# Designs tried in a protein design run: designed miniproteins, single chains, continued (5). Part 14

Each design is a single chain, and the fold is of that chain. pLDDT is the mean over its residues in the fold that is shown.

## One batch from the design tools (miniprotein)

Design m16458
Fold by ESMFold2-Fast:
Structure m16458 (fold): chain A 75 residues (1-75)
Amino acid sequence: DKLEQEVGNALKKASDYIGQARRAAKTEKAKKLVEEAQKLLTQGIKAASDGDLEKAKELFQEAYRKALEAIREAL
């Protein structure tokens, strides 16, 4: 339903931006931000697996924001 679609969209966006951040990260600080984003993504996947779709959405959105921070740090 709508929440499941929102969770799926948030997961895709987070995954895509983490991929971009990994390619852009050249400094130790940027790499650490990518690692933090990856941990949030993993936590979101676990929350979704446990049936907590609202928490999964929040965690995927946080992962996306952290990945974006890593990209900006890499510039």
Scores: mean pLDDT 87

Design m16459
Fold by ESMFold2-Fast:
Structure m16459 (fold): chain A 81 residues (1-81)
Amino acid sequence: DERRREAAELVKEYLAEKYNVPLEKVEILKITEAPDGSFDVVAAVKLSEETTKIAWVRVGPDGEVEILFEFEIKGEPVLFE
């Protein structure tokens, strides 16, 4: 799905620029498509060896990026089911 890939790329670039980290430090954990054509994307941003930021980002049908929720964890990210 091209739109899902575009949403993932937009979120990676947005978060990399926001936190001033290389793109390889942003990992997409989950992408969910909403009925209106928007995407909810959960991403992990590795700020340092000890610090990871988890962001829940919405990508609108027009490609608008909005952070809905974010939090910081110390250590390795946990696997979400």
Scores: mean pLDDT 78

Design m16460
Fold by ESMFold2-Fast:
Structure m16460 (fold): chain A 102 residues (1-102)
Amino acid sequence: DLTDVERRMHALANAQESARSYLELAEVAKDEEVKQLLMRLMDVENQIFEALSKANIEEAVALYREAVTLEEEIISKLKQGSSLQHRAEQARLSNEQIIRDI
């Protein structure tokens, strides 16, 4: 139906924006381990875009769970209260909400 098509279009746009955001954050990250995790998150978001484009919801859910795990690892390596830690926590909460809403 129209509502499902619109939700899917919004999810696709969000995955593209998330991938770009993680790439930009990785380029400015000074910690190599955090940089590698951000690059992996970019790759996962690109895979989410592909899964959603193919209506493969089961694969998309698995990839969102992987993204949450990577975000938790990034949060654990960052200073409490840092801007990057706050962004990672917001991304984790957003992905957990998507998992619940799918």
Scores: mean pLDDT 75

Design m16461
Fold by ESMFold2-Fast:
Structure m16461 (fold): chain A 71 residues (1-71)
Amino acid sequence: AALAAAEARGAAHAPTVRRVNRGIELLEAGDLEGALKVTTPEEVQAILQSALGHGDAELAARAQEVLEKLA
């Protein structure tokens, strides 16, 4: 049951997390246009909320920085 739930989250979140991570990398490189092509403010906001809920302070901080620059 727990493994099935984790697998479902992996299937649902893996593409979004991958795109958000790529957006963060592009933003760190100064490519705002590239970041906007890979992720949206809504996807970054969802990752921020998830990271805060799980205590991932580093991911939450990076997602918040990306969200502020994409807004």
Scores: mean pLDDT 64

Design m16462
Fold by ESMFold2-Fast:
Parts: sequence; C-alpha cells; structure tokens
Structure m16462 (fold): chain A 76 residues (1-76)
Amino acid sequence: AVEEAIELMAEAVARQAEELRAQGVEAPSPEEARERVRALLEEAYRRFGLEALRDAAAQLPPDARARVERLLAEAE
C-alpha cells in the first residue's frame, strides 16, 4: 500500500515533467523525475511516517490525491 502510493505520486510527477518537456520547457526526463521523487518520498516515509506522504499528496491534482489518500488509509 505505501509502496503503491509512492509509485503513484512519482508517476504523477513524471507525467508533469513529460508535459513540460513536450512544451519545450527545460525539465528532467520522466524517468529521472520518477526516480528522484520516489527516493525523496521513501526517505520522507522512513523519517516521518505516513503523515509525510499525506502532506506530499496534498500537493497533487485532486484525482491523483484522492487515489493516493485511499492507498495511505489502507496502510494504517
């Protein structure tokens, strides 16, 4: 459940990076963005627990946020 939530959040950021690059904006590759965000979220979870992941999810678009919040509730 936690790993799935992190993966979903990382994928959402990767999609955003892909859209920026498609518009000619300088951004990390989707793969690089996904790996970087995954590592940051895994470290945040190790240090601060589920609350850190909920805080990160609050910054996502409403659809992605709802799915992540559901996964995090299952992890409690």
Scores: mean pLDDT 78

Design m16463
Fold by ESMFold2-Fast:
Structure m16463 (fold): chain A 66 residues (1-66)
Amino acid sequence: MLEERLERLRKLAIETLGEKVAEDIIKGYKEMLEKGVPEDLAEDIALGLIDIGRGVKNVERGIRVE
């Protein structure tokens, strides 16, 4: 179900990036679905955004340790 996929993505995003960023990712996911993007592609894009966010967080941490 779409709701189950959304819940799974939200949980992963919250655990990885925090609640505020997770809400933005979920909003983008919902907007993609409303625009007719296939569910599987929208999910892949959302997961890619979570991975990018994780990378940005790691780079930010590295800069702060300098």
Scores: mean pLDDT 73

Design m16464
Fold by ESMFold2-Fast:
Structure m16464 (fold): chain A 92 residues (1-92)
Amino acid sequence: SAAAERQAVERGIEAWIELLRRLGEEAAAEALAERKPELVEMPPEEAETEMLRIIYTTLAGEEPPPDASLQELRDKVAELLAEKAARLEAEA
């Protein structure tokens, strides 16, 4: 249902914000939170694509390729966050 899809998008956004804050990526978490009202009105796949583009742009300092697939965006964001987590663990 549309309500269930909206709830799934909202939970996805909240999970990403929590993860980003845990990694000290406050700017990315804030950028995602600011776009939440727009994202929850999108279909789930489009919402996830836009979430990942926002996260990538904030973390990398540049926009991802405009033709990047959802899977490519997932992989790119995962790589950036894994690198950040490894740096934080090495400094602990």
Scores: mean pLDDT 84

Design m16465
Fold by ESMFold2-Fast:
Order: C-alpha cells, then sequence, then structure tokens
Structure m16465 (fold): chain A 60 residues (1-60)
C-alpha cells in the first residue's frame, strides 16, 4: 500500500540507504520530492517533504 511504501522509504533514509530509497520512490515521486525539497538543508526537512508528498498523493 502507499502507507507501507512511505514507511519503507522513511526507514531506508534513516538507515542511510539512499539508493534503495530512491528506487522505492520511483521516477515520478522522486522528481516531485526533489522539486519540493530543493530548499531542504538537512535530513529532518527532507523527511518532512517526503511525508507531505505522500499525504497529498494518498488524498488524491
Amino acid sequence: SLEERRERILALLRAGQLAEAREELGPDLLSLVQQRGKNARNFEELLAVIEEVFREVAAA
């Protein structure tokens, strides 16, 4: 499910597995996260962007 996918991505990021996290996001969500997160200066801000993107996608 979308929620399980979000949790897996967050867990991968917290574990430092960036390549696997990018693969799990896929091209469309990765592009959206990169565009919205371009001003993210630290890891916590990046996590907030990912959570926001998944919340919006789940609501659509």
Scores: mean pLDDT 77

Design m16466
Fold by ESMFold2-Fast:
Structure m16466 (fold): chain A 55 residues (1-55)
Amino acid sequence: PVPANAHQQVADYIAREIREAKAEGKWTEELRENARAFMESQNLPEELIERVLAV
């Protein structure tokens, strides 16, 4: 088993929110920038941020 760390939990949560926003047609550049800024404020590594934003 791979232990879930706090960064992965944040990433999973944001990825889910992005999928829902995209499904509803509400995913905008502003929301993308806000999601990136939030993940950066939580000190997520860049490769994880890029994976989440690629969802």
Scores: mean pLDDT 79

Design m16467
Fold by ESMFold2-Fast:
Structure m16467 (fold): chain A 82 residues (1-82)
Amino acid sequence: SVEDLLEGIRKVLEELPEVKKEILSLKDIELKKKALEQLKGQLEQLEKIEAALPEEKRGIVEELKEKLKELIKELEEEIKKE
């Protein structure tokens, strides 16, 4: 259901700071690259979800998308430091 989907997104948002810390602390460059690919895939999926939702229900999805874009950018910068 849409309600279950939005609740799942809220939980991901709550966990994101911890997930971000874990991903950015990875020492293995190949694991960082895999994490980057996974995050990009999740972003694409969220864009599809957002497009399917009424405008009034998009706010939380848009918030998660923006935070994922920030994490992707930070992870790309960490990979470039090699």
Scores: mean pLDDT 84

Design m16468
Fold by ESMFold2-Fast:
Parts: structure tokens; sequence; C-alpha cells
Structure m16468 (fold): chain A 79 residues (1-79)
């Protein structure tokens, strides 16, 4: 796997967990919106790493993680 893509996947997973935890803990709308923006930034960084990678398996794994994050945010009522 491409190390850059792997690092960005880990960051995305961390930000996704932070967002889920904020929602589950009943955090304020401001905190939830901040965590959603951080997740969006991590998704953009992963998308860029995928575009720059020449490793097809890394691109596929990164794309799947992006799709998973999108489905979770949709389930939480976030765009």
Amino acid sequence: MDKEVEEKIKELQKKLKDLEDAVKNGSSDEVINEKARELGDAADELSDAIKKSSNEQSKEKGQKELEKAQKVTEKLGLN
C-alpha cells in the first residue's frame, strides 16, 4: 500500500470517530459542525493522495474509506 494513502486513511478514520463520538455524546451543534469540517478536510487530503498515488490497491482502499465516511455522515444527517 502507498504510505501516503495509508496515513490519510488513518486520519480520515480518526476524524470520523471524533464526529461519531461528538454526536453520540450530545455535543453542541457548533462542536458537531467543527468535527464535520475536520472530517471534510481529511477526506479532501485522502482524495488528493489517491489522485497522486500510482498504486491501484491503495486507490481502491482509499476510495472505499471515503465512501464509508460519506455513508456514515449521511446516516448522521450531515452532508
Scores: mean pLDDT 82

Design m16469
Fold by ESMFold2-Fast:
Structure m16469 (fold): chain A 83 residues (1-83)
Amino acid sequence: MEHIESTESLPPEEAARAAYAGALAGLDVTMLVEGASPEEIERAAELVKQRAEDAGIGVEVRIEGGRIEVEVVPSEAQLAAAA
């Protein structure tokens, strides 16, 4: 299991896309967001969550200061495959 941390700050929408791509690969991702209000960061976090749900991937998204943290959680499909 590999944790990806970005040292480069990205616009909220691009940070959301990068975080989603990492989560899609089954990785926990932390993205630094710059020049965004708390509301914009929250919207970016919701975008990650929505895209993950649309793809059938369970994620937990947290906001810590100027960072979006995404943790992959086992989906019902993954739990069913493990049974």
Scores: mean pLDDT 69

Design m16470
Fold by ESMFold2-Fast:
Structure m16470 (fold): chain A 118 residues (1-118)
Amino acid sequence: MLSDEEIADKLLDKYGVSREELTELLKRLIEIARSPLEEAIEKARELLLELANDPNFGAIRAVINELLENKLNVPETKLLDEYLALRQENAEMHREVMRELEPLLNEIGKQRRENRVK
C-alpha cells in the first residue's frame, strides 16, 4: 500500500512540480492572508505577476486540486487547509485584496486568451 507521501510524490512528478515550489507557494499564500491589508495587497500582486509568467501554473493548480480530491494527509494539504481557514476568518480583508487586484487579474486573463491565439 502506498503512503500518502508516496502518492503525493508521484503526483508532483507527473505534473513536473517540485515539492519545494508547492510548499513555497502555499507559505506565501498564508503570509499574505496573515499580513495587514496594504502589505497583503502588495505581496498578492507580486505573487500574481510571478504566477502569470510561470509556465507551470496550470500544473500547480492541477496538483492542488488532486491533493484536495484525494484527501492526502501530507504537509502541503495541511498548509492549504490553513490558508483556506485564514481566508474565511478574514473574509472582508480577502474581498478588499481581490478588489484591488481585479484590474491585474483581468489583464492576466486577457493575456492568457491572446497567447492561445498567437
Scores: mean pLDDT 75

Design m16471
Fold by ESMFold2-Fast:
Structure m16471 (fold): chain A 78 residues (1-78)
Amino acid sequence: EEFEKRWEELVKRYRELADIYWQKAEEFRKNGDEETAEEYEYNAGLYAVAAGHPDPRYQELARRGWELILDRAFERSR
């Protein structure tokens, strides 16, 4: 089934992207660039959630990222 194969490939790519972004976030955090690290952690979380990643760490990162986005949008709408 081509659809199942495409779905598996997509999930695998999203998990790979989540890991890459998480590794980049750790590198930036080690170098003292916490703002850039937070942005990469946010994206890692989004990809992990989209891929159905079971790791609670990525779910927490996605939650934090959404909180930041909502906070910014809320401030600008006032």
Scores: mean pLDDT 71

Design m16472
Fold by ESMFold2-Fast:
Structure m16472 (fold): chain A 70 residues (1-70)
Amino acid sequence: MEELEKEKAEIERLKASLDATNAQLDGRVAQLEAEAKKASPEDRVKLERQIQFERDVAEALRLIAETTLK
């Protein structure tokens, strides 16, 4: 029965880690969006690409959590 408790603790740890990672990604997206508003048109295109990449990573992590930790 100890294995069940260890499994629950590991799942909780993974969920917390994924939540923290998603929060960090959302924070970086917000910073990049603020920078894009102040940037030149050329720099804005680069920042928009970075924003899209960060969002794609966050979405992939959410899909993994949804399918694995349901």
Scores: mean pLDDT 77

Design m16473
Fold by ESMFold2-Fast:
Structure m16473 (fold): chain A 55 residues (1-55)
Amino acid sequence: SKIEEAAKLASQGRTTEAYEKLLEAGVSRDKAERAVLAALMFPEDALEIAKKIIS
């Protein structure tokens, strides 16, 4: 899914690409930004944290 791809990109420091993927998935700009930053800070838990923020 685009959310899984975005979390993986963010965990690798590819924040711009991760953000764009979340926007394409219909996530709001505020939630997408927070999800990307959280995934960057906690890369081991990136997908779990991103899913919680975008819910």
Scores: mean pLDDT 82

Design m16474
Fold by ESMFold2-Fast:
Structure m16474 (fold): chain A 68 residues (1-68)
Amino acid sequence: SSATLEKVEKLLEEAEREATRLYLAGDRQGALEVYTSALEEAIELVKDDPEKKKELEERKERAIQNLS
């Protein structure tokens, strides 16, 4: 639903802002944990939408590759 997609977008925007703050403060591990946790929550929210689920799983993989 559009309400679910809006919730996902807001969740990821807030997580990206918090992860950026942690990364700039020298907490790289905390940044990765905040962002990947939000992506896992978002993936669960769209479990009935296989296309959106795949998109978020790809974003999570890229985040891990870029921050690990």
Scores: mean pLDDT 84

Design m16475
Fold by ESMFold2-Fast:
Structure m16475 (fold): chain A 93 residues (1-93)
Amino acid sequence: MYLFKVTIEVKASEEDVEKIKKIAESHPEVLAVEGYYDKEKKTIILDMLLSVEAETEEEALKKAEEAARKIVEDLRKNGFEAKIVSLELVAKE
């Protein structure tokens, strides 16, 4: 098992934080999600912990990137402009 920290910026209002968090939480790779409104950027920041099963770190990274992309696509389908700003490996088990 591999754990990744992913940050996504979402162009939305402060009132949308809980809705955006629930969309992210619906994805099976998401172990934890924190969301907050950044008043300086006028965006919602999603900080997530993703879990992926893979035989190699390279395969795990590809699976984490795919999971993050699917979350962004789901947010866009719900009317939110979103982008991945960081994705990093934090643990191996």
Scores: mean pLDDT 86

Design m16476
Fold by ESMFold2-Fast:
Structure m16476 (fold): chain A 84 residues (1-84)
Amino acid sequence: SKLEEALELLREFLEEEDILKQIGLTLRIIGLIEDLRLEGKLEDPLIRKAVELILEALRLALQGKREEAEELLREAEELLEEYR
């Protein structure tokens, strides 16, 4: 799914050291979230919560707070597994 792809890209972001590649990953994540919005998927409260966690994790990662971002990424991954 697009949400699972966004989580995989966020994981790649947290492992990436090159700022230009980090920006490229950020834009790809935002594009996937925009696609979910256009498809009406953000009306689903579980998808919305996962997206909110992804965006907050990305914000923290961009500030260099990688450990805090990793925790939120894990919460989003666990949320999707629990409600499959």
Scores: mean pLDDT 84

Design m16477
Fold by ESMFold2-Fast:
Structure m16477 (fold): chain A 85 residues (1-85)
Amino acid sequence: LPPPSEEVTKTAKEAIAEVKKTADEALSTVKSEEAKRKIVLLEVAGRIEIIGLEVENDAEGIKETAKRTIEEIRKLAEEAVKEEE
């Protein structure tokens, strides 16, 4: 496989950092162990997808995957907090 471009590598690094930060923030807000496990699974799945897209040299795919993963993590955390009340 050809190496990814510097732009794609930078995009992937920034995307992974944002996904991790969002997951860390979500984990601090939820109380249930099941919700915490689901957040970790979403984070790991999103990061794996981003790494795959980096190998494919797909900057747009990385951005879309990061956005979707962040939105899914936030939605899960919001729903978990609502159910805990």
Scores: mean pLDDT 85

Design m16478
Fold by ESMFold2-Fast:
Structure m16478 (fold): chain A 94 residues (1-94)
Amino acid sequence: SMENIEKARELIRELMDRIRRGELSPEEVLELVRKIYEIILSNLPEEEKEKFRKMAEEDLEKLREAAEVSDEQFLTVTLAILSDAQVEIDKLEK
C-alpha cells in the first residue's frame, strides 16, 4: 500500500507536468485521474471508502463537463483535483 501511495504521488506529479505542457488529451487525463483515485481508495479505511467514491465520481463528472467548456477550464479543474488528491495522499501517510 505504501508503494502504491508513492506511485500515486509520482502519477500526480507527472500528470501535472504533462497537462501544463498540453501533452495529454482530456480522455488520457480522465483515465489517469481514475487510476490515481483507485490507488487512494484502496488505501482508505473501509468507513471512508463510500464518501471518497462519491467525491471521486463527482470530480470525474466535473472534469468531463469542463472538457466540453474550454481547454482553460479543463486545465483549471484538473489542477484543482490533482492538488486535492495530493492532500488526500498526505493524510494517508500520517
Scores: mean pLDDT 82

Design m16479
Fold by ESMFold2-Fast:
Structure m16479 (fold): chain A 69 residues (1-69)
Amino acid sequence: ANRELARLIAERTGLSEELVLRILEETGGDLDKAQRALLNYLRRQGASADELLAAARAIGEAIKEVRER
């Protein structure tokens, strides 16, 4: 469910759960598009290269955990 994935991403990236959930809904279940949108959001907020790399890993792990239910 998008809510569980949004919670995991929010906890690991420091983003709000509501923001993550909205991006997941707007990308229509395309998790690759959702990951790119979240990383672009963080870049626009001034995230460093190291923070973006950490966020990309955290998002990928959260997606894997939810897919492997």
Scores: mean pLDDT 81

Design m16480
Fold by ESMFold2-Fast:
Structure m16480 (fold): chain A 74 residues (1-74)
Amino acid sequence: SLEDEANRLLAEAQRIMEEIRANPNATDEQLKKAMQLASELGRHAAEALETGDLASLQKAQQALAELKELKEEL
């Protein structure tokens, strides 16, 4: 369901954020970017849960992809 997918995206983003914050090689700039992406993901996932809008879910998925890419840079 859309609810299951949105909750999965939120849980995965939280895990990645914890990994980024725990990484001693993460710069202040990378941490700020990660926080911005996590915030955008949270907002879009909340919009998808409230409205059922697939475009909002897709934006949350894109933010997660960018957050994963940032983690791979560390």
Scores: mean pLDDT 88

Design m16481
Fold by ESMFold2-Fast:
Structure m16481 (fold): chain A 78 residues (1-78)
Amino acid sequence: SKEIEEKIKQLEEEAKKYLLLSMEYGVLGIKYAALAVAYKEDEEKTKKYLEELKEYNEKSNEYDKKMQEKREEAKKLK
């Protein structure tokens, strides 16, 4: 039905938003991993960058899971 098609479209758009957020936090994670390597001789900076890396990786994983949930919901309607 057209109502199911519209619901699938909404779920797919929500999945795209979560994918973009996951990717944005993933890129930030890569940046802070690089900073931790670059400043490995500076204990305080390395510790701070590794904490940021962990937080960004956790957010990236959270949004990836939300994206997968929306994709699975859309797939079940097909």
Scores: mean pLDDT 90

Design m16482
Fold by ESMFold2-Fast:
Structure m16482 (fold): chain A 104 residues (1-104)
Amino acid sequence: AMQTPDQLAQRLRDLVRLFQQYEKDSGGDPVTFAQNVIGVLKQYYDEETNPEIKKILEEGIKMLEEARKSGDEKVVYMTVTIILLRLVAEVTEQMIKAQQAKKS
């Protein structure tokens, strides 16, 4: 069975909470922060059944691996922000489509 939009939204909330924890655990080191975020994104990718979310996670992992290689704090945090914005946009679109399907 496909994940419900509510399940996708809950996974996104859990992901944001983990990112906040990793920022604290990194002690201000952007490379450590990026490594921890990459690890959880890979876990989410392996568990994900939604093809659109899976694509965003795959692209996000690649972008963040390049950001990590730069060692630049601004590049790392901007890349994490872009990944989160893409995930929010896709989850929101899935929720809208599910609501429209219930009205037909």
Scores: mean pLDDT 82

Design m16483
Fold by ESMFold2-Fast:
Formats: C-alpha cells, sequence, structure tokens
Structure m16483 (fold): chain A 61 residues (1-61)
C-alpha cells in the first residue's frame, strides 16, 4: 500500500538524518521527496500528520 511505502521512506529518512557524512541539503532533499510523494498518494489529513512527523525528525537531527 502507499501508506506502507511512506512508512518505509520515513524509516530510511531516520537513517539518512543520523548519517554524519550527508549534508543538511541532502537531508532536506530526502524529506522533501517523501512529502512530495505523499501529497500525490495520501489524503490531506495524512499529509499534515506526516509533515509534523518529518518536522520533528529534522528538528532532532
Amino acid sequence: SEEERIEAMVEALERILKDPHLTPEQKEAAAKAILDYARKHLSPEQVKELEERIKELLEKA
């Protein structure tokens, strides 16, 4: 399902955010790619929840 794909992408993003060899720009690009994908496949409510989750992950990185 699209929700399962998005969850896999979020797990990959958490790994990307913990990688000290990646630039902040690469990390932001990965987060943006997930949100762009979600906007095409999920409901507006699901996208809003995902935006908050990704924002929290980026703030902790």
Scores: mean pLDDT 81

Design m16484
Fold by ESMFold2-Fast:
Structure m16484 (fold): chain A 66 residues (1-66)
Amino acid sequence: MEEKLKKAAEEVAKKTGISLEEAYKRVKDIYEYGVAFNVSKELADIAAEALEKETGLKISNLIVLE
């Protein structure tokens, strides 16, 4: 699972220009809690899509807390 989260984080960093460390934290928060903390809706959506692509999980109830 860690490797899949890392690949999702790499995709997020590439698309958004944020650091790999920040991208990994956002992807991990969504995976563990279903919540995107302290991020824009755009970044949250990109992170959720990357996570779905790498893990095959469907994220239907994402909560975004900016």
Scores: mean pLDDT 77

Design m16485
Fold by ESMFold2-Fast:
Structure m16485 (fold): chain A 57 residues (1-57)
Amino acid sequence: GDKEEALKIADEIAASGTGGGISAAGLIKKTVAEGKDKEALEGGLNAKEQLTAAGEV
């Protein structure tokens, strides 16, 4: 579901070891903890795209 996919994205971007990736992963996990699973997934996908474009993932 959206929660599992959001958490997977958070782990993938955190694994980059970059400050931006770790920060974005933390926000995704916080959004999931608040029960906003769909928003966490949408935000996580956007963050992954931005970090990939920046060469951080």
Scores: mean pLDDT 80

Design m16486
Fold by ESMFold2-Fast:
Structure m16486 (fold): chain A 70 residues (1-70)
Amino acid sequence: SPVLEEIEREAQRIIAYVQEHLSDERLRQEIIDGMQQAVETARTASEEEQRELLELLRAIGEVLRQEVAE
């Protein structure tokens, strides 16, 4: 699914961003685990549920980029 591919890309961007910029090891691992779980959930989700999850991941990514120093 194109939406699933977008979810995987967005999750990977979030993971890469926190690995590079977030020094808090516990929070970094919690975010990585959350992104991996979101991708796993998306694989069995409907296309509508996948779209909702993608919008949520995009919002999370924007918040992280605003709060984490580059």
Scores: mean pLDDT 82

Design m16487
Fold by ESMFold2-Fast:
Structure m16487 (fold): chain A 88 residues (1-88)
Amino acid sequence: MINMDLIMLYIHRLYEEGKLTEEQYQELVKEAGELQSQMVQEIRDGKDPDEVHKKAVDSLIEEISKKTGQSKSTITEELRKLEEEMRR
């Protein structure tokens, strides 16, 4: 399952591969941190943790899409490939 930790690793790899500028990388890290804080608050407020995580993941994929110019489907495929690499 695609989770916030996997997306954070993906963002870091995009930066290492030169696909993100330093400014874009710093902005995505900040946005991910804000989304994690929002997830904690929403779970505390009685929201379903699975739905909260899904929304945060979808939101961060959207932001990566905007910054890289890649489609959300391409990013999702790359995240799935990264997940498979992490299992090796």
Scores: mean pLDDT 81

Design m16488
Fold by ESMFold2-Fast:
Structure m16488 (fold): chain A 72 residues (1-72)
Amino acid sequence: MEGLKQALEDAQKRIEEARKRVEELLSKPNLTDEEIKELGRAVSELYSAGVITGEEAAKLLKPAIDKIIKKS
């Protein structure tokens, strides 16, 4: 179908946007609850796309997980 190449390019662009979002959020010293949710979504997209490993995903989410555990 004529949209195939466009779909592949869109998928790659979406992955790049997710990695940039993770970098932006991790540059902040403190994250809001909404920013924690965005971080989780972006990391999940990178993991499902095979861009990062499970260990890397866990490390990226540790600051958010620690905050949630303390708040709980």
Scores: mean pLDDT 74

Design m16489
Fold by ESMFold2-Fast:
Structure m16489 (fold): chain A 119 residues (1-119)
Amino acid sequence: MLSEETLKLFDEAIKRAKELEEKLRQIPGNQELADLAATFRDLLERVKEALLNNDEIGVMLALEQLRMAARQAIETGSPLVRKLGEVLLEAVDAAYKAGTPEELAKHFLRAVKEMEKLA
């Protein structure tokens, strides 16, 4: 079961990712960055829901989709998209090593804060 503290960490990360997407989408030429932020937000929502449902396969699938999106951004993206992809890839690698849902949520909140600094 997710603690109230863990839920607050997920909700903060999701909220900040939504705000980042909205800000990026308003700037001409940042559509690729906005789409990456949207993908991150959608996959954070999926991880949160899978954890609430004790769906280990759902968590794994969402983390793998985020890993694939991060790798795609690194391989094919513009310089800033590549940097955001690197931040996301590090967060996914840390999430796989996380012993608790709280640690996992903290890694993704750190990732969104780093993305905000780069954007």
Scores: mean pLDDT 85

Design m16490
Fold by ESMFold2-Fast:
Structure m16490 (fold): chain A 79 residues (1-79)
Amino acid sequence: DEVERLEARAQQLEDEAKALEDKRNKVSTEFGRAYGRDPELGEKLKKEADELSKQANDVRTEAQRLHDEAERLKAEREK
């Protein structure tokens, strides 16, 4: 079933996005600890957190597209 495959793939991507967000939160915590004590490390951690946030958003957007496609296919099947 294509709908089940799309939903399974979307769930995998949601899990990936959550892992990226968890990593971003960890880096943001480290940034807070470095801020004012090591400015160079702070800048590096901020950029890393921003990049992880962007990656998580991209992956979540892909998961949403797959969810939308699965819902569209379900609607087509019910007509």
Scores: mean pLDDT 83

Design m16491
Fold by ESMFold2-Fast:
Structure m16491 (fold): chain A 60 residues (1-60)
Amino acid sequence: SETDLARAFFDKDGDGTLSADEIAGLERATGIDFGFKPGDKLTDEKLEQLVKAIKHLESL
């Protein structure tokens, strides 16, 4: 469910890749440089990093 939430939140195009806007928004909101590139596929490793970022934001 957490990885599905991350996919739904950051993959708005539904193509299984990260958008430049979502990467920039994440970096701005968290202050963390994830090293993601626009068009990168949502792999298990990237989903884990996104889940950590979401949990940080969920503290609001």
Scores: mean pLDDT 69

Design m16492
Fold by ESMFold2-Fast:
Structure m16492 (fold): chain A 90 residues (1-90)
Amino acid sequence: MAEKRARAALVGAEEILKISKSPTVQKAAQLVIEAARSLLEGDYDTAIEKAKEAIDLANQAISDGIDVEEAKRILTAAKGLLELAEEMKK
């Protein structure tokens, strides 16, 4: 179910926010949290926008070689939320 996937992404992003030392990855994790919450509230447009912002920041962190494993996990979560929000929108 969409709710289970969104909650899993939320929990994963909250854990990355606690352990990451990169401001860029922390901001990307926060955007994943916002995207997941928007999706759970039925605001798919906001979820799509926040997920896209998180993807951009995660890709930047990976390119810069900063917290690459954490950034890749955020990228996976953000892409999953983007696909899910686009499916739920219609």
Scores: mean pLDDT 85

Design m16493
Fold by ESMFold2-Fast:
Structure m16493 (fold): chain A 94 residues (1-94)
Amino acid sequence: KPSGLENALAMAEEVLEKNRENLHPEVYELLERTLREMREMIERKAPAEELLRFLEEQRERLQAAIDRYKESREARGAVLTMLDLLIHEARELI
């Protein structure tokens, strides 16, 4: 049975693909890398505290990139809501 975090990650990957043309390439690449590293951490059974710290660091980096590239309100909302969901699910594992 997939965990809440695994389900949230799968949804995040789907949202990323659907928004590929709506995101600045730099924002897309940073988000894609974040989700890829998350999947690797889950596969290697990284501690929940390590996952949470990584996600909080990536949220700050993604917010800075979104602000720099003047992403639309909708794109900003989609990316940050997805990250907040991943952070919430990682906290549930602690």
Scores: mean pLDDT 84

